# Designed miniproteins, single chains, continued (5): the designs that were tried, part 18

Each design is a single chain, and the fold is of that chain. pLDDT is the mean over its residues in the fold that is shown.

## One batch from the design tools (miniprotein)

Design m16598
Fold by ESMFold2-Fast:
Structure m16598 (fold): chain A 106 residues (1-106)
Amino acid sequence: SALREEYEQLQASIERQVEKESKTEVERLIALIKQHMALLRALLYQLDLTKDEKVREEIRKIIEGTIKKIEELVKQLKELAPNDPEVQNTIKEAEKVIEEAREYLG
């Protein structure tokens, strides 16, 4: 769908920007997680505002993909720097947003 294509282009743009600005792999992963959390929140908001059932179904699929992406990034961050306070805080925030999203979809 056009909506899915727009979100895929936005994700690619985010990844390019984060790679340019990040000095370390930890910084890169934290920035990617935060950007994808912001996208997830925006998608949940759009789902709430959307009345068309076909568009709602497409947004739900994009939300599911975004959750999986955040979970993969969180796993990498946990393996790379498990004792970093910024890492621990980022993971807790991500897990909370994922839980909220799953409750919204269920």
Scores: mean pLDDT 86

Design m16599
Fold by ESMFold2-Fast:
Structure m16599 (fold): chain A 87 residues (1-87)
Amino acid sequence: VSLEELNEIRIRAGEGPPIPDEEEILKKMIKDKSDPVTLPDGTKVSSVVAAFMLGKYIDEFSSGVATQGSLSKEVYEARKEYVLSLL
């Protein structure tokens, strides 16, 4: 998966264009593609999904608006904290 493809996933989710610093983070996540990212709740995600989550959480952090979706508050906050800690 290319950085352009990951950016398109982010845009399609309604997050808008990526912040320039997110591109470096997405590149780093792509390098670890062979190893799935294990989230605090034990869920394993692909590097593509992890990169998408990172972009989304950065946007939520910057805007102050949470898009938690169907996740419980505890799982959402734990995943957000973990993914942001990869910065």
Scores: mean pLDDT 59

Design m16600
Fold by ESMFold2-Fast:
Structure m16600 (fold): chain A 135 residues (1-135)
Amino acid sequence: METLEEARALIEEGFRLIEEAGMTEETRRLREEGLNLGGAAAALAKSLSTEETLKHVQELIEQARKDIEEGKKLLEEGRYEEAGRKVAHGLAHLLAAVGAAEANPEIAEVVGPQVLALAREALRLAKEILEKIKK
């Protein structure tokens, strides 16, 4: 699924930019947590219906959206480190959603566009956060 592969690449770049902004340990931990959550959700998907799995993936996407929206607000307030932490949490939830969705092609097709859109927004915020902190 090209859409999820593109989303993963954007998520990884977002993590890299937040690490470069000075949040190295927290960002690496959040990335590992996202991978572990995605792996757990993918394993659970093998014993759940497609409908139940879709619900779990959508819950991860909704958590990511909330984290990204909070990050944007913190960025607008000039709270750059807190914004970076929230964007990293959003990226971790998106990474978990990608891992879970990849286990089921039907779900990957349904959620792929949403995950890609959120990954693009998170990357945009990560770039802005890096530029604000780097100066």
Scores: mean pLDDT 86

Design m16601
Fold by ESMFold2-Fast:
Parts: structure tokens; sequence; C-alpha cells
Structure m16601 (fold): chain A 61 residues (1-61)
């Protein structure tokens, strides 16, 4: 089925938090990894290569 609006908002919030942390690491020229978990079990992992690239992986429960 489709995600509920609350599940979609939770997942989006987790992904944005992880991306923000990885982006800060990238601005410092460092590789970084940030992880955020939403209240519904959605997990977002963001990894920076220190060269302005960020990879985001999202896992649904």
Amino acid sequence: GALTPEQAADLTGAALRAMGDAWEASLRGKKGRAEAVGRTGNRAVAESDGKGNIKVTIELP
C-alpha cells in the first residue's frame, strides 16, 4: 500500500537530517557518514565522499 502522510513526513525528516550531517562533513573536505531513524522504523543513511557527493540509502521497515 501507499505510505501514510505521517510515514512519508517521518521518512523525509530522517533523510534530510542525515543529508545535512553528511553535507557538513563534505564542506570540511572529509568523508562522513550520518544515520537517522524515524519513529515508524524508517532508516536513512547518508555518506559523503568529501568531494561534494552524497549517497543516501533509505530502508523501510
Scores: mean pLDDT 72

Design m16602
Fold by ESMFold2-Fast:
Structure m16602 (fold): chain A 60 residues (1-60)
Amino acid sequence: GPKLDEEQAERAGAGLALVAQGDTSGGALAGARKMGLDEAQARALATNEQLRAAVESRLA
């Protein structure tokens, strides 16, 4: 499957975080789509504890 580079992974993560805050702007949706997620899936994943743990591990 296609591999995301570090920049693309960061953009996708930022997009998911914006969707979790209720931002449905083009930037947030574009990031989610690069991960192969629709808006509903992006919101569901953004509220998931595994995604939160992954984001925290990346920021630490």
Scores: mean pLDDT 55

Design m16603
Fold by ESMFold2-Fast:
Structure m16603 (fold): chain A 81 residues (1-81)
Amino acid sequence: AASYGELVERAIETGEEEKVIKEYMEQVEKLEEESGIKIPEEEKERLKRELRRILELLRSLPKETSNEEKEARIEEELARR
């Protein structure tokens, strides 16, 4: 499965954040089918909102920001309440 870092890199390179979010959600739906666990729509909406927030944050970082720093910032945002 594509990591958050890979998805973020694609979003930054293309500027197509909504397309990347859609592809991520399609991957989540595939995981539901594989695991047999259904994720509620409210949870999916929360994931989309969090991903948009992460992408917005990372787009605000300098272009020279390392992949390691980007991953650290993603982890920080995901850990936030």
Scores: mean pLDDT 70

Design m16604
Fold by ESMFold2-Fast:
Structure m16604 (fold): chain A 90 residues (1-90)
Amino acid sequence: MDEEATELLKEAVKAKEEGDKKKSEEVKKKSDELIKKHPDNVISWVSRGISLDSLGKVDESRKYVGKMVDLVKKDPSLEEVLRKAGEEVL
């Protein structure tokens, strides 16, 4: 689960850096499916936010920030999950 979400995050970052809007749309769709199955998967919310930003949907991307903050407030251990994912991708 975490491995799949981390790979999706890598794809989101790469698509944004390369300006690949088609790949960003694919990542958004995959993120939507993962969030539907695992709504507590914070990495999938990050991937969705990056894809929305890459597609120029800045207001929709900002909604992701609110959801991420809500999830971290409910489970502070998610900060460590985000840190590890960031180290793996960046």
Scores: mean pLDDT 74

Design m16605
Fold by ESMFold2-Fast:
Structure m16605 (fold): chain A 99 residues (1-99)
Amino acid sequence: SPMDKIQELLDKMQEILDQMETASNQEFLALVKEMNKIMIEIAKIIAEDKSITPKQKAVYMASLLALSSEAYLLAKKRGDEKAIELIDETNKQVSKILS
């Protein structure tokens, strides 16, 4: 189901975040790019699927924002301005897809 796919993608984001904590600077930027692709895919599924209830959408959005915020804090702690820029741009794209 679309909900099962969203949960699978959220689980992949968590796995990427776990890898980010110990990653080199080069690996970190690649992981941010991968996470951003997953965020866009989740947003598109939520926007396009009529079977997702408002309550379910709110739960998935809360999870997505929590994971994105954690990645942003890791990027900020590293001083990785390029990663911060990419996360901010992806958050803007997610907002447009969901509007």
Scores: mean pLDDT 87

Design m16606
Fold by ESMFold2-Fast:
Structure m16606 (fold): chain A 70 residues (1-70)
Amino acid sequence: TDEEEIAKAKELADQAYRATVEKGLDEGKKLADELLKFSLSSSPEAGKAGMGYLIEAQARADEELAKLAA
C-alpha cells in the first residue's frame, strides 16, 4: 500500500541520516542512493514523500556535521 511505501521511504531516510553522521559521507550517500531508486520505482505519493524525507535527513546531517567541524 502507499502507506507501507511511505513508511519504508521514511525508514530509509533515517538510515541514510544515521549512516552519514556515524559512518561518514560515503556510507550516507550509498543509502541515500538506495532511497532515490526506491522513490523512482514506488508510487508517486511514496516517491514525493521519500524525496521530502531525504531532503530533511540531508539537512539534519549537514547541520550536525557543521557543528562537529566548528
Scores: mean pLDDT 77

Design m16607
Fold by ESMFold2-Fast:
Structure m16607 (fold): chain A 65 residues (1-65)
Amino acid sequence: MSMEEREKRIEEQLKQVEKDLANAGFTLDEEDRERIRKVIERSARSSALARAGHDAETIKEEMEK
């Protein structure tokens, strides 16, 4: 996955999360959006490592580097 494709997927997920939270009555500020983006980015990295066949311990080690 290229950096461009990764950014596009993160942006799409962020838009979906913002829409779902807005529908639930939550108001997100700029700081909340940044925090959610970081969570999505971290989740995407973890998922990529899992798809590559790494176990939970290896994923944890890579995420902590």
Scores: mean pLDDT 69

Design m16608
Fold by ESMFold2-Fast:
Structure m16608 (fold): chain A 82 residues (1-82)
Amino acid sequence: SMEVEELLEEFEKAVRENDAKKAYEYFSKLMSLDLSVEDLTRLRNLARELLAELENPSPQIREALEAIANMDFATALKLLSG
């Protein structure tokens, strides 16, 4: 859906800006949606890509991305919440 695509783009932007608060805002919105397996796979692949590309993410963002890459969305949400 367009809403999922927009939230994924905003989440990526927040992560690249090292903004854990915004990353939490957009990730929690994504988690509130009825995401398909394809949507969850895109989110996992995005997290894997970001982990490979980011030079020096904060520990909070890095650990959240590692959780997302492992499809552990509940842990990612907790990590991003502070």
Scores: mean pLDDT 89

Design m16609
Fold by ESMFold2-Fast:
Structure m16609 (fold): chain A 76 residues (1-76)
Amino acid sequence: SEAAEARSLAQKAVLAAVEGDKEKAKEYLEELKERSRSPEAQAHLDRAIEALEAGDVEGAIAHLAAALGAHLAALR
């Protein structure tokens, strides 16, 4: 299921981000972006990556949540 895969990638990205592993978190965010056909989800994922690189983990997670919502909506 695309929805299950997206949720799994989002969970892995959150765990990597809170553990301070920016490289792994970014990799999971980029994989979710490649799987998404939603321009809104892709824009939020770009902002999540920017926040993560700036050290704003809370901002990255907030943008990821918005991206996941947009991605899942586009699958229906």
Scores: mean pLDDT 85

Design m16610
Fold by ESMFold2-Fast:
Structure m16610 (fold): chain A 93 residues (1-93)
Amino acid sequence: GDALRERAERLIDEADRLLKKIDEIFKTKPPSPEAKKLKLEAEIELGMAKISLGVNNLLVSKGEPPDESLLETAIRHAEEAIRLAKEALKLLS
């Protein structure tokens, strides 16, 4: 239902904020190869989360019910993006 969509949106927003923070740090310090790799992996996971949520939202806009599988997939990818972004931030501390 709506709770899964709201959770997916919130986690995607958190991942976006963490990646933006990493981008700002990269402007001030040269990134290590490992930090750069973790950032790229987090960006891929966030992209997958946005695709799954986007497909759900497109189907709902056409009168279909929310797709719980797509929403759960979006949540999983967004959580992984957050995990990877936090690991990158640890290397940048």
Scores: mean pLDDT 90

Design m16611
Fold by ESMFold2-Fast:
Structure m16611 (fold): chain A 83 residues (1-83)
Amino acid sequence: SLVEEAIKAVEEALKALDNGDVEKAREYMQKALEIAREAYRRGEVSPEVVIDLEGAITALEKGDVDRAKELMQRALEKLREQL
């Protein structure tokens, strides 16, 4: 499902951040956002998931890794509630 694909992308982004690989994390986050937007268009996720993922990408662009992880974890929890 799109929800399962978005979960995997966010989990891979978090692993990349834990390894200090911000570039790889950004790639996974862009993928997660694209999937989450499609899931939102299909009524499969709340708009809050998309908002949190957009916020996480903005935080990464500003170098705020802690804020990015917080928003990614929040989006991940909301995505898991849709399973």
Scores: mean pLDDT 89

Design m16612
Fold by ESMFold2-Fast:
Structure m16612 (fold): chain A 78 residues (1-78)
Amino acid sequence: PAASLSPEELEELKRIALLAEYYRALQAYEENPTEMSRRLVAELEAERAARGWSEEEAREELRAAAERYRELVAKILA
């Protein structure tokens, strides 16, 4: 069975996959702060500022995106 997502769902999946990766990086930093994680978080904060996102808004969107990503991946793997 091949993936049968619509073009819109594929673009959403790609965008959410990037946000989910950011979510994982942020969570890893909170649970186990390392030199590498600190640097990554700083880069993500710079990206967030460039996009004009507030920290609270970005975090809420990242959380929702991570959940949506799991839904889309489950749909592909079904």
Scores: mean pLDDT 66

Design m16613
Fold by ESMFold2-Fast:
Structure m16613 (fold): chain A 93 residues (1-93)
Amino acid sequence: SSPSYEEVRKSLLEAVGEKYRSQVEALLHKLYVELAPAFKELSEEELKQVIRDFLLGKNLDETAGKLASLLRFGRISLEEFAKLLKEVAEELE
């Protein structure tokens, strides 16, 4: 079953913390409201770069849309995404 808005929100905020709340809310809007369209598969290096830019608020609309698309189309699980997001957030601290 697909995770709910609140399940994704809690998982991501637990992973990165309140510091990144605005980025998480932008991602949730793209995932549940705008229903982000499919795009090409990203390499691991490309994905990590999109996550870095997303957390830094660089091109937030575009980066949030790309990450929401990966979750929406099952290219990455919520568990794996939260883990990767936490790893990148820790590298930025």
Scores: mean pLDDT 82

Design m16614
Fold by ESMFold2-Fast:
Structure m16614 (fold): chain A 87 residues (1-87)
Amino acid sequence: NDKKEDEIVDLLSQAGQLAAQSVSPDARPQVNELLVKAMTAISKGDYKKAIEYLKQVQELIKQHAQNPELAEQAIQLIDKAIELLES
């Protein structure tokens, strides 16, 4: 499961970078806070809570997207992470 967790963390790190480039500057701290909460929940094995935080990240990205193409890429990476958490 450590290998699966590493893959999820890599996906979320990439999503975080794309989200930072795609959303308004005022939304970036909120996105980062929720990503940290999601990653903390993953490290504790609380996958349900992690998925809840990741869905909130996707909502914030959608609401504050200034670059729709990068926002869509970030959302897709988060969807991939959620799929891994559910498997």
Scores: mean pLDDT 87

Design m16615
Fold by ESMFold2-Fast:
Structure m16615 (fold): chain A 98 residues (1-98)
Amino acid sequence: SMTPAQLDAELRRLEARRRELDERLRELDRQLEAARKAGDQEKIKAILEEQMALGAEELDVAVRRVILGKQVETLPDSALTPAQRAALAELARIRAMQ
């Protein structure tokens, strides 16, 4: 099992990667709109393939954050880092939607 320090480090890595993926997907959405307006079928295909690959990575990151968030629930509240608190908030949000 992971130590609290290892949980914090991995959660920070996952949060940084999620932000990078969100930013790249927003950029691809803008490029896709431009390519559709231009009728560039080759570019549309390339953008959609990249969006599918990044979407699969976003799902993997989200699943890993949920698994680690459940481990964070076993830690004392007073010892939680900002990244660990963010993971618990996200886990609570997901549970509230179910």
Scores: mean pLDDT 84

Design m16616
Fold by ESMFold2-Fast:
Structure m16616 (fold): chain A 95 residues (1-95)
Amino acid sequence: GFEKLSEEEKNALLQQIVDDVKGLVERIKELANKIKDPSLSEEERKKYRQELANLYTAAGILVTAAELIGGEDHPLVQEARKLYEEIRKIAKEAE
């Protein structure tokens, strides 16, 4: 596993994961706002909901990777988990 990585290498990977999850938060917020547009066709709304679901799945994979790299007590893992909880709330409201 990740126990063979240096602390510097682990922190670099965890920071990249946090930055990637932050990008997903912004994209998911954009999609959730688009889904609320009453001028959207049913086809467009379905497409945005599917895209949001795909990004939510990707965020879950990234957070799981962060937990495997740093463990649950790592500050960057805790940050990734908080970002994922924000994503989860937005995704549920967009259903």
Scores: mean pLDDT 87

Design m16617
Fold by ESMFold2-Fast:
Structure m16617 (fold): chain A 81 residues (1-81)
Amino acid sequence: AVTIPKFTTQEEVDLYLRILRHEIEQNAELAKTDPIVAEIVRVAEETIRRAQGASLEERARILEEAVREIAELNRQRRASL
């Protein structure tokens, strides 16, 4: 379980964005057959895009929202079958 992360430096934000890119890569194959996994990948991609033009404070908010949304999608995936 991931709680709300504290983003006080750009390195912390960049680390989490790298984690999201890794999640996209790891889930690419599953996303072809699982619509919830496809949505997780989509959320990660949109989050990376939104974060590119934002300030550090706004990036923290965007990443916090993404963590929550991805966690909810993972819960739905476990409950679906």
Scores: mean pLDDT 78

Design m16618
Fold by ESMFold2-Fast:
Structure m16618 (fold): chain A 57 residues (1-57)
Amino acid sequence: GPVPETRSAREVLRELARKAGYTDEELEAMIEKEGPANVALRLLRDLGIADAPVLPS
C-alpha cells in the first residue's frame, strides 16, 4: 500500500474538486461518504473528462 504520509492521491482529488467548484471541506465530506475512488469518478464526470466514451483513434 502507499506510504501513510504520501498525499499525492488526496492532492489530485483536491485539485479536481477545486476545478469543479467544490471546497476542500465539501471534498472531505464526499470522501467520507463515498470513498476516494468514487469521489474521483464523480469529479472526473463533473469536469466532463470521463463522461463520454473515449474511442482510440
Scores: mean pLDDT 68

Design m16619
Fold by ESMFold2-Fast:
Structure m16619 (fold): chain A 85 residues (1-85)
Amino acid sequence: MSAEEIGKKAVEDAKKAAERVKELEAENPQTPKGIAELVGAKLRAIGSAWQARLASSKSGKQELTDEAEKALKEAGLKVELPKPK
């Protein structure tokens, strides 16, 4: 599996997790289980975005980082991913 393929999958995973974060936040979870699920979704989105950033750096595809950052931003997550130069 190439770095680009890994990055594309990571972007997809980040987008799915970010969408889940938006859904869970809209539900305004009031239980410990609901809050834990929301936190888990946020951590998954962040982790996948970091994988996309690393793959972007190795493959030279800045789009992977940009797509991952956009997904996090659309979900309201305050995570800065270092951009490839």
Scores: mean pLDDT 75

Design m16620
Fold by ESMFold2-Fast:
Structure m16620 (fold): chain A 66 residues (1-66)
Amino acid sequence: MSRRQRRRRIAQETANKAHEKGLSPEQVGRVVGQLVDWLDANPDASEEEMRQKGDELIEKAVKEQE
């Protein structure tokens, strides 16, 4: 699988997780946007690092919603 395909898959997984956590479509878009910006800055990030960053961004957004 290409690196771009993995990145896209991780971004989609992150969007789905954010939605499942009760974030609004606007908040989901913000989380995914922040993840994409981080991925663009870290092109050599591992799949695990990408997932960890996605989870961090979701957790932060959930705490801000509370």
Scores: mean pLDDT 80

Design m16621
Fold by ESMFold2-Fast:
Structure m16621 (fold): chain A 93 residues (1-93)
Amino acid sequence: QVNDLLQQAQQYIDQARQNLRNQDFQGTIDYLRQAMIVSRRLNNLGNSSQASQILREVSDLGRQAAQRSTDPQVQQQAQQLSDLADSAARRYS
């Protein structure tokens, strides 16, 4: 249901922000991946505008994780996630 998915997405984004503040970049990426899955479900239900908004937040937080991490594998994963989310946000808009 749309309302349940919106609450789940918000929870994952809030957890990603908290992990980013704590410099837990892997945790940030993991929660952002969960938010992307929810955004895809929202888009499939015809809620493209809200899916796009979630993906823009995912893209921004992913870029922040890539910039702040010193681990090359984490930087690559975060950058890939950010780029994928940005691309999906534009498609859903």
Scores: mean pLDDT 89

Design m16622
Fold by ESMFold2-Fast:
Structure m16622 (fold): chain A 55 residues (1-55)
Amino acid sequence: HHMAIPPDASYEERLLAQLRDAGLEGSLEKDENGRPLTEIAAVRAVGVRLEDDPE
């Protein structure tokens, strides 16, 4: 294992993929970084669920 990739980046990317899987990306606005506005809210909401997830 390496410490080259920060966990924050990987974590956000997974949240984004989950949003796309749900099909929410279609009606979301993007932030200056090119991230969907919903990701900001999803990161907080889904973050709690991901932590609760056994895997």
Scores: mean pLDDT 51

Design m16623
Fold by ESMFold2-Fast:
Structure m16623 (fold): chain A 82 residues (1-82)
Amino acid sequence: DFGVEYSLKVAKKALERAKKIYAEESDSEELGKLYKEIKDLYEKGLKDKTRAGGYASEALKKAQEAEELARRRREEEAKRRA
């Protein structure tokens, strides 16, 4: 099913983004939590493909939160060096 496969690809990309962000900001408890939650959602989508779209949507929201947190951390660092 194209819809299910697309949802799984979306969740996979969200997981990869969160993994990369957490690798760069590994001291952040919040980013670690978001990474784990996205990973769990991706794994749930693999097991229950009928809910893959819902899990992918939640994974995207959490990945966006992780990206925003990482951006704020980088902006604060840049301000300290300005």
Scores: mean pLDDT 80

Design m16624
Fold by ESMFold2-Fast:
Structure m16624 (fold): chain A 86 residues (1-86)
Amino acid sequence: SLAEEVARLEAEAAALKAEIDAALANRASDATLRALLDRAQALSARADALYQRALAEGDHETARRAILIGAELGVYEIRLTVEIRS
């Protein structure tokens, strides 16, 4: 179901955000930060795809949850990009 898919994406996003927080705190290598950025971008794309599917099916709650995943990952993508450029 869409609800099960968005719940899995929320769990994956939470785990990835924790990994990014740890990498930033540990001053991880540029290569590590770039790999995390790639993973964040891939998960954002999956969240957007789920958002579009939820809208098409009239599942506004799943769409809301999916867009929130994308927004939160967008903040982490900015943080990683700033750190890589530093």
Scores: mean pLDDT 91

Design m16625
Fold by ESMFold2-Fast:
Structure m16625 (fold): chain A 57 residues (1-57)
Amino acid sequence: SSVQPTNLSAVDAFKHEAELLKKQGKEHLLPTLLEAFLSLPLSDEQRAAIKAYVESL
């Protein structure tokens, strides 16, 4: 896409890592990955996006 994302760098990285964990059979590490990302200085919108993604799993 030609449009630059406004809030996708951390959220996109989380989704990518979560998908890799699922594909590797390491779903038990998803809570640890979530905690690690939520410990980052994220905006409320980024936190909401990550939580919504996890809730959809």
Scores: mean pLDDT 75

Design m16626
Fold by ESMFold2-Fast:
Structure m16626 (fold): chain A 112 residues (1-112)
Amino acid sequence: MIPTPEELREEVEELKERAAEILRRASEVSGNKVLEELGRKIEEAESIEEAELLASVGLLAVATLLTTGRRSGSFSEEQLRELERLLEELAEEVERLARLLEEARRRAREEK
């Protein structure tokens, strides 16, 4: 586990909050409480690596719900459209977290 560099801390906290909010909205749209729990765990994450992993798991969960919901007819077209939008937003936040994690890894390698 790589500690979050002080200068990246504010950006990491912002991305954690955004990912958690997206997962909370996905939970409200889908009724799946696991997404809300994942969002809380992301906010509690003590490292970029943990936050990125949890956000990636959330991304897969939303993608699975969207695919399953379309197949089963359990969701309305409005719910499916909102979940698709949230999936796209969460993918952006995961990409940003992955970029920050790579930067943290780069710094750790250059200093040691």
Scores: mean pLDDT 82

Design m16627
Fold by ESMFold2-Fast:
Structure m16627 (fold): chain A 94 residues (1-94)
Amino acid sequence: AIFVKNDTLTSTKLSGISFNATTGQNVSISITSASQLNLSLAIISPSGSITVTNVTTPTTISFTASESGSYLVLLSAKTSEDTGSYTLTVTVTS
C-alpha cells in the first residue's frame, strides 16, 4: 500500500499522515521538498510508543512494523526557517 500527503509546513504546524500496518510488514517513509528542510520526524505506534528522529530532506527512513494497527507519522520544523511545501510518501509492503 502507498499513502501520499502533499502539504505546506509552517514553524508552528504539526503535519503528517496515518496508515495501517500489520506486524512484520516493511514500512518506508520518504520525504521530498522543493527546498531543503530540517525536520523532526515522529513515528507513533498503535500502542502510543513514540520514536523521534531528525531528518533533512530529501530522505527515506525504513522500519519493520512491530505492532498491527494504526501508525501516525508527524513532521515538524526544526527551526522557524524550515518551512515550505513537501511530499510525504509511506509505502507498506509484506
Scores: mean pLDDT 83

Design m16628
Fold by ESMFold2-Fast:
Structure m16628 (fold): chain A 70 residues (1-70)
Amino acid sequence: MASLKEEAEKAIEEAIKKLETINPDVAKNLRLAAKQTSIINALVAAAMAAIRHGLEDLAKKFKELIEKLL
């Protein structure tokens, strides 16, 4: 079974992949954040990027994951 942490990492990777087609610089920064910081901080960064780029479905998914990890 996938752990909640694995689900969070997969969701971040999905956001990075989508952002690469919209704004490569934001995708690059998010990928660095995911490698350098805690999973919660990476999820917050991903949620903010999703909101900024109008990816409402992804933003909602990240909000739910953050609430489950807290």
Scores: mean pLDDT 75

Design m16629
Fold by ESMFold2-Fast:
Structure m16629 (fold): chain A 119 residues (1-119)
Amino acid sequence: DEEEKKKKIEQAEIELKTAEEYLKEAKEYLEKAKKTKDRKYLFDAIRKLAYATVHIIAAIKYLEGDEAADEFEKKSSEKLDKILNIDDYEEALKALEEYLEELEKLLKELKEKIDKLKK
């Protein structure tokens, strides 16, 4: 159904736009964490990254289906749990920056996929 396909693409775009806003907020908190070395900003960044992840999972579900979304959710949950168990501040900061970069790359790839689906 072409109408259902278009609706799923539109929903995926909304989800990715929301994820992009959360990634921007996470980046701002990580910059504050670097300047202040305050663990509060690491916690704020983790929350924003977790919320961005939820919206990316929803976008993947609309674009690629439940199996792809479940696989990404599992990998992302394991990654975030690992980061939450890092006691060293600089290691936790680096791990969060690497996770942010991974999500930014995935967001770009999903946007490119949407552009191809609209052609």
Scores: mean pLDDT 89

Design m16630
Fold by ESMFold2-Fast:
Structure m16630 (fold): chain A 91 residues (1-91)
Amino acid sequence: MTEEELKEKLYRRLLDLYATIADPAELVEAAEELAREEGRKLGLSDGAIEHIAEFVGVGMREAAAAPPAEAEAILRETAEQAAKLMTLAAS
């Protein structure tokens, strides 16, 4: 999977979570678990997985606190940075 493909996959899945989960705490937990699952699939170290999960959780919390128009942009940036971190950790 390329960084570009991973970015698109993460963005789409983060948007799906944002659209379906109303509780902010549950939403952040789901986003962190998504990052852990994708990190595990790439064979990343436990340290890299937790670092990226924390980063994605922060991004989702920021999106949940923002107006809806800004939330999508925050999730796109979060997905892009997470994909870069995952690709770097996998190399």
Scores: mean pLDDT 87

Design m16631
Fold by ESMFold2-Fast:
Structure m16631 (fold): chain A 73 residues (1-73)
Amino acid sequence: DLADLIPPLMEQLLNSKDPAVRKQAALQIGELSRQVTDAALLEQARAALVEAYHKEKDPEVIAAIKEALARMR
């Protein structure tokens, strides 16, 4: 189930020390959001992306978060 991939990606996005891991997590959340229909989980993922955006300093990760949010609606 693709929905089962979103919670570990949210953890990587918010907690990983590696900007490459945070970037990939954001992009994958955005891509999976088009295939997952669990509205509550998608709102949690959007909230995690917004939280990550406010504390992120890496420009590539910021760009990835913006792309993910744009894909989610």
Scores: mean pLDDT 87

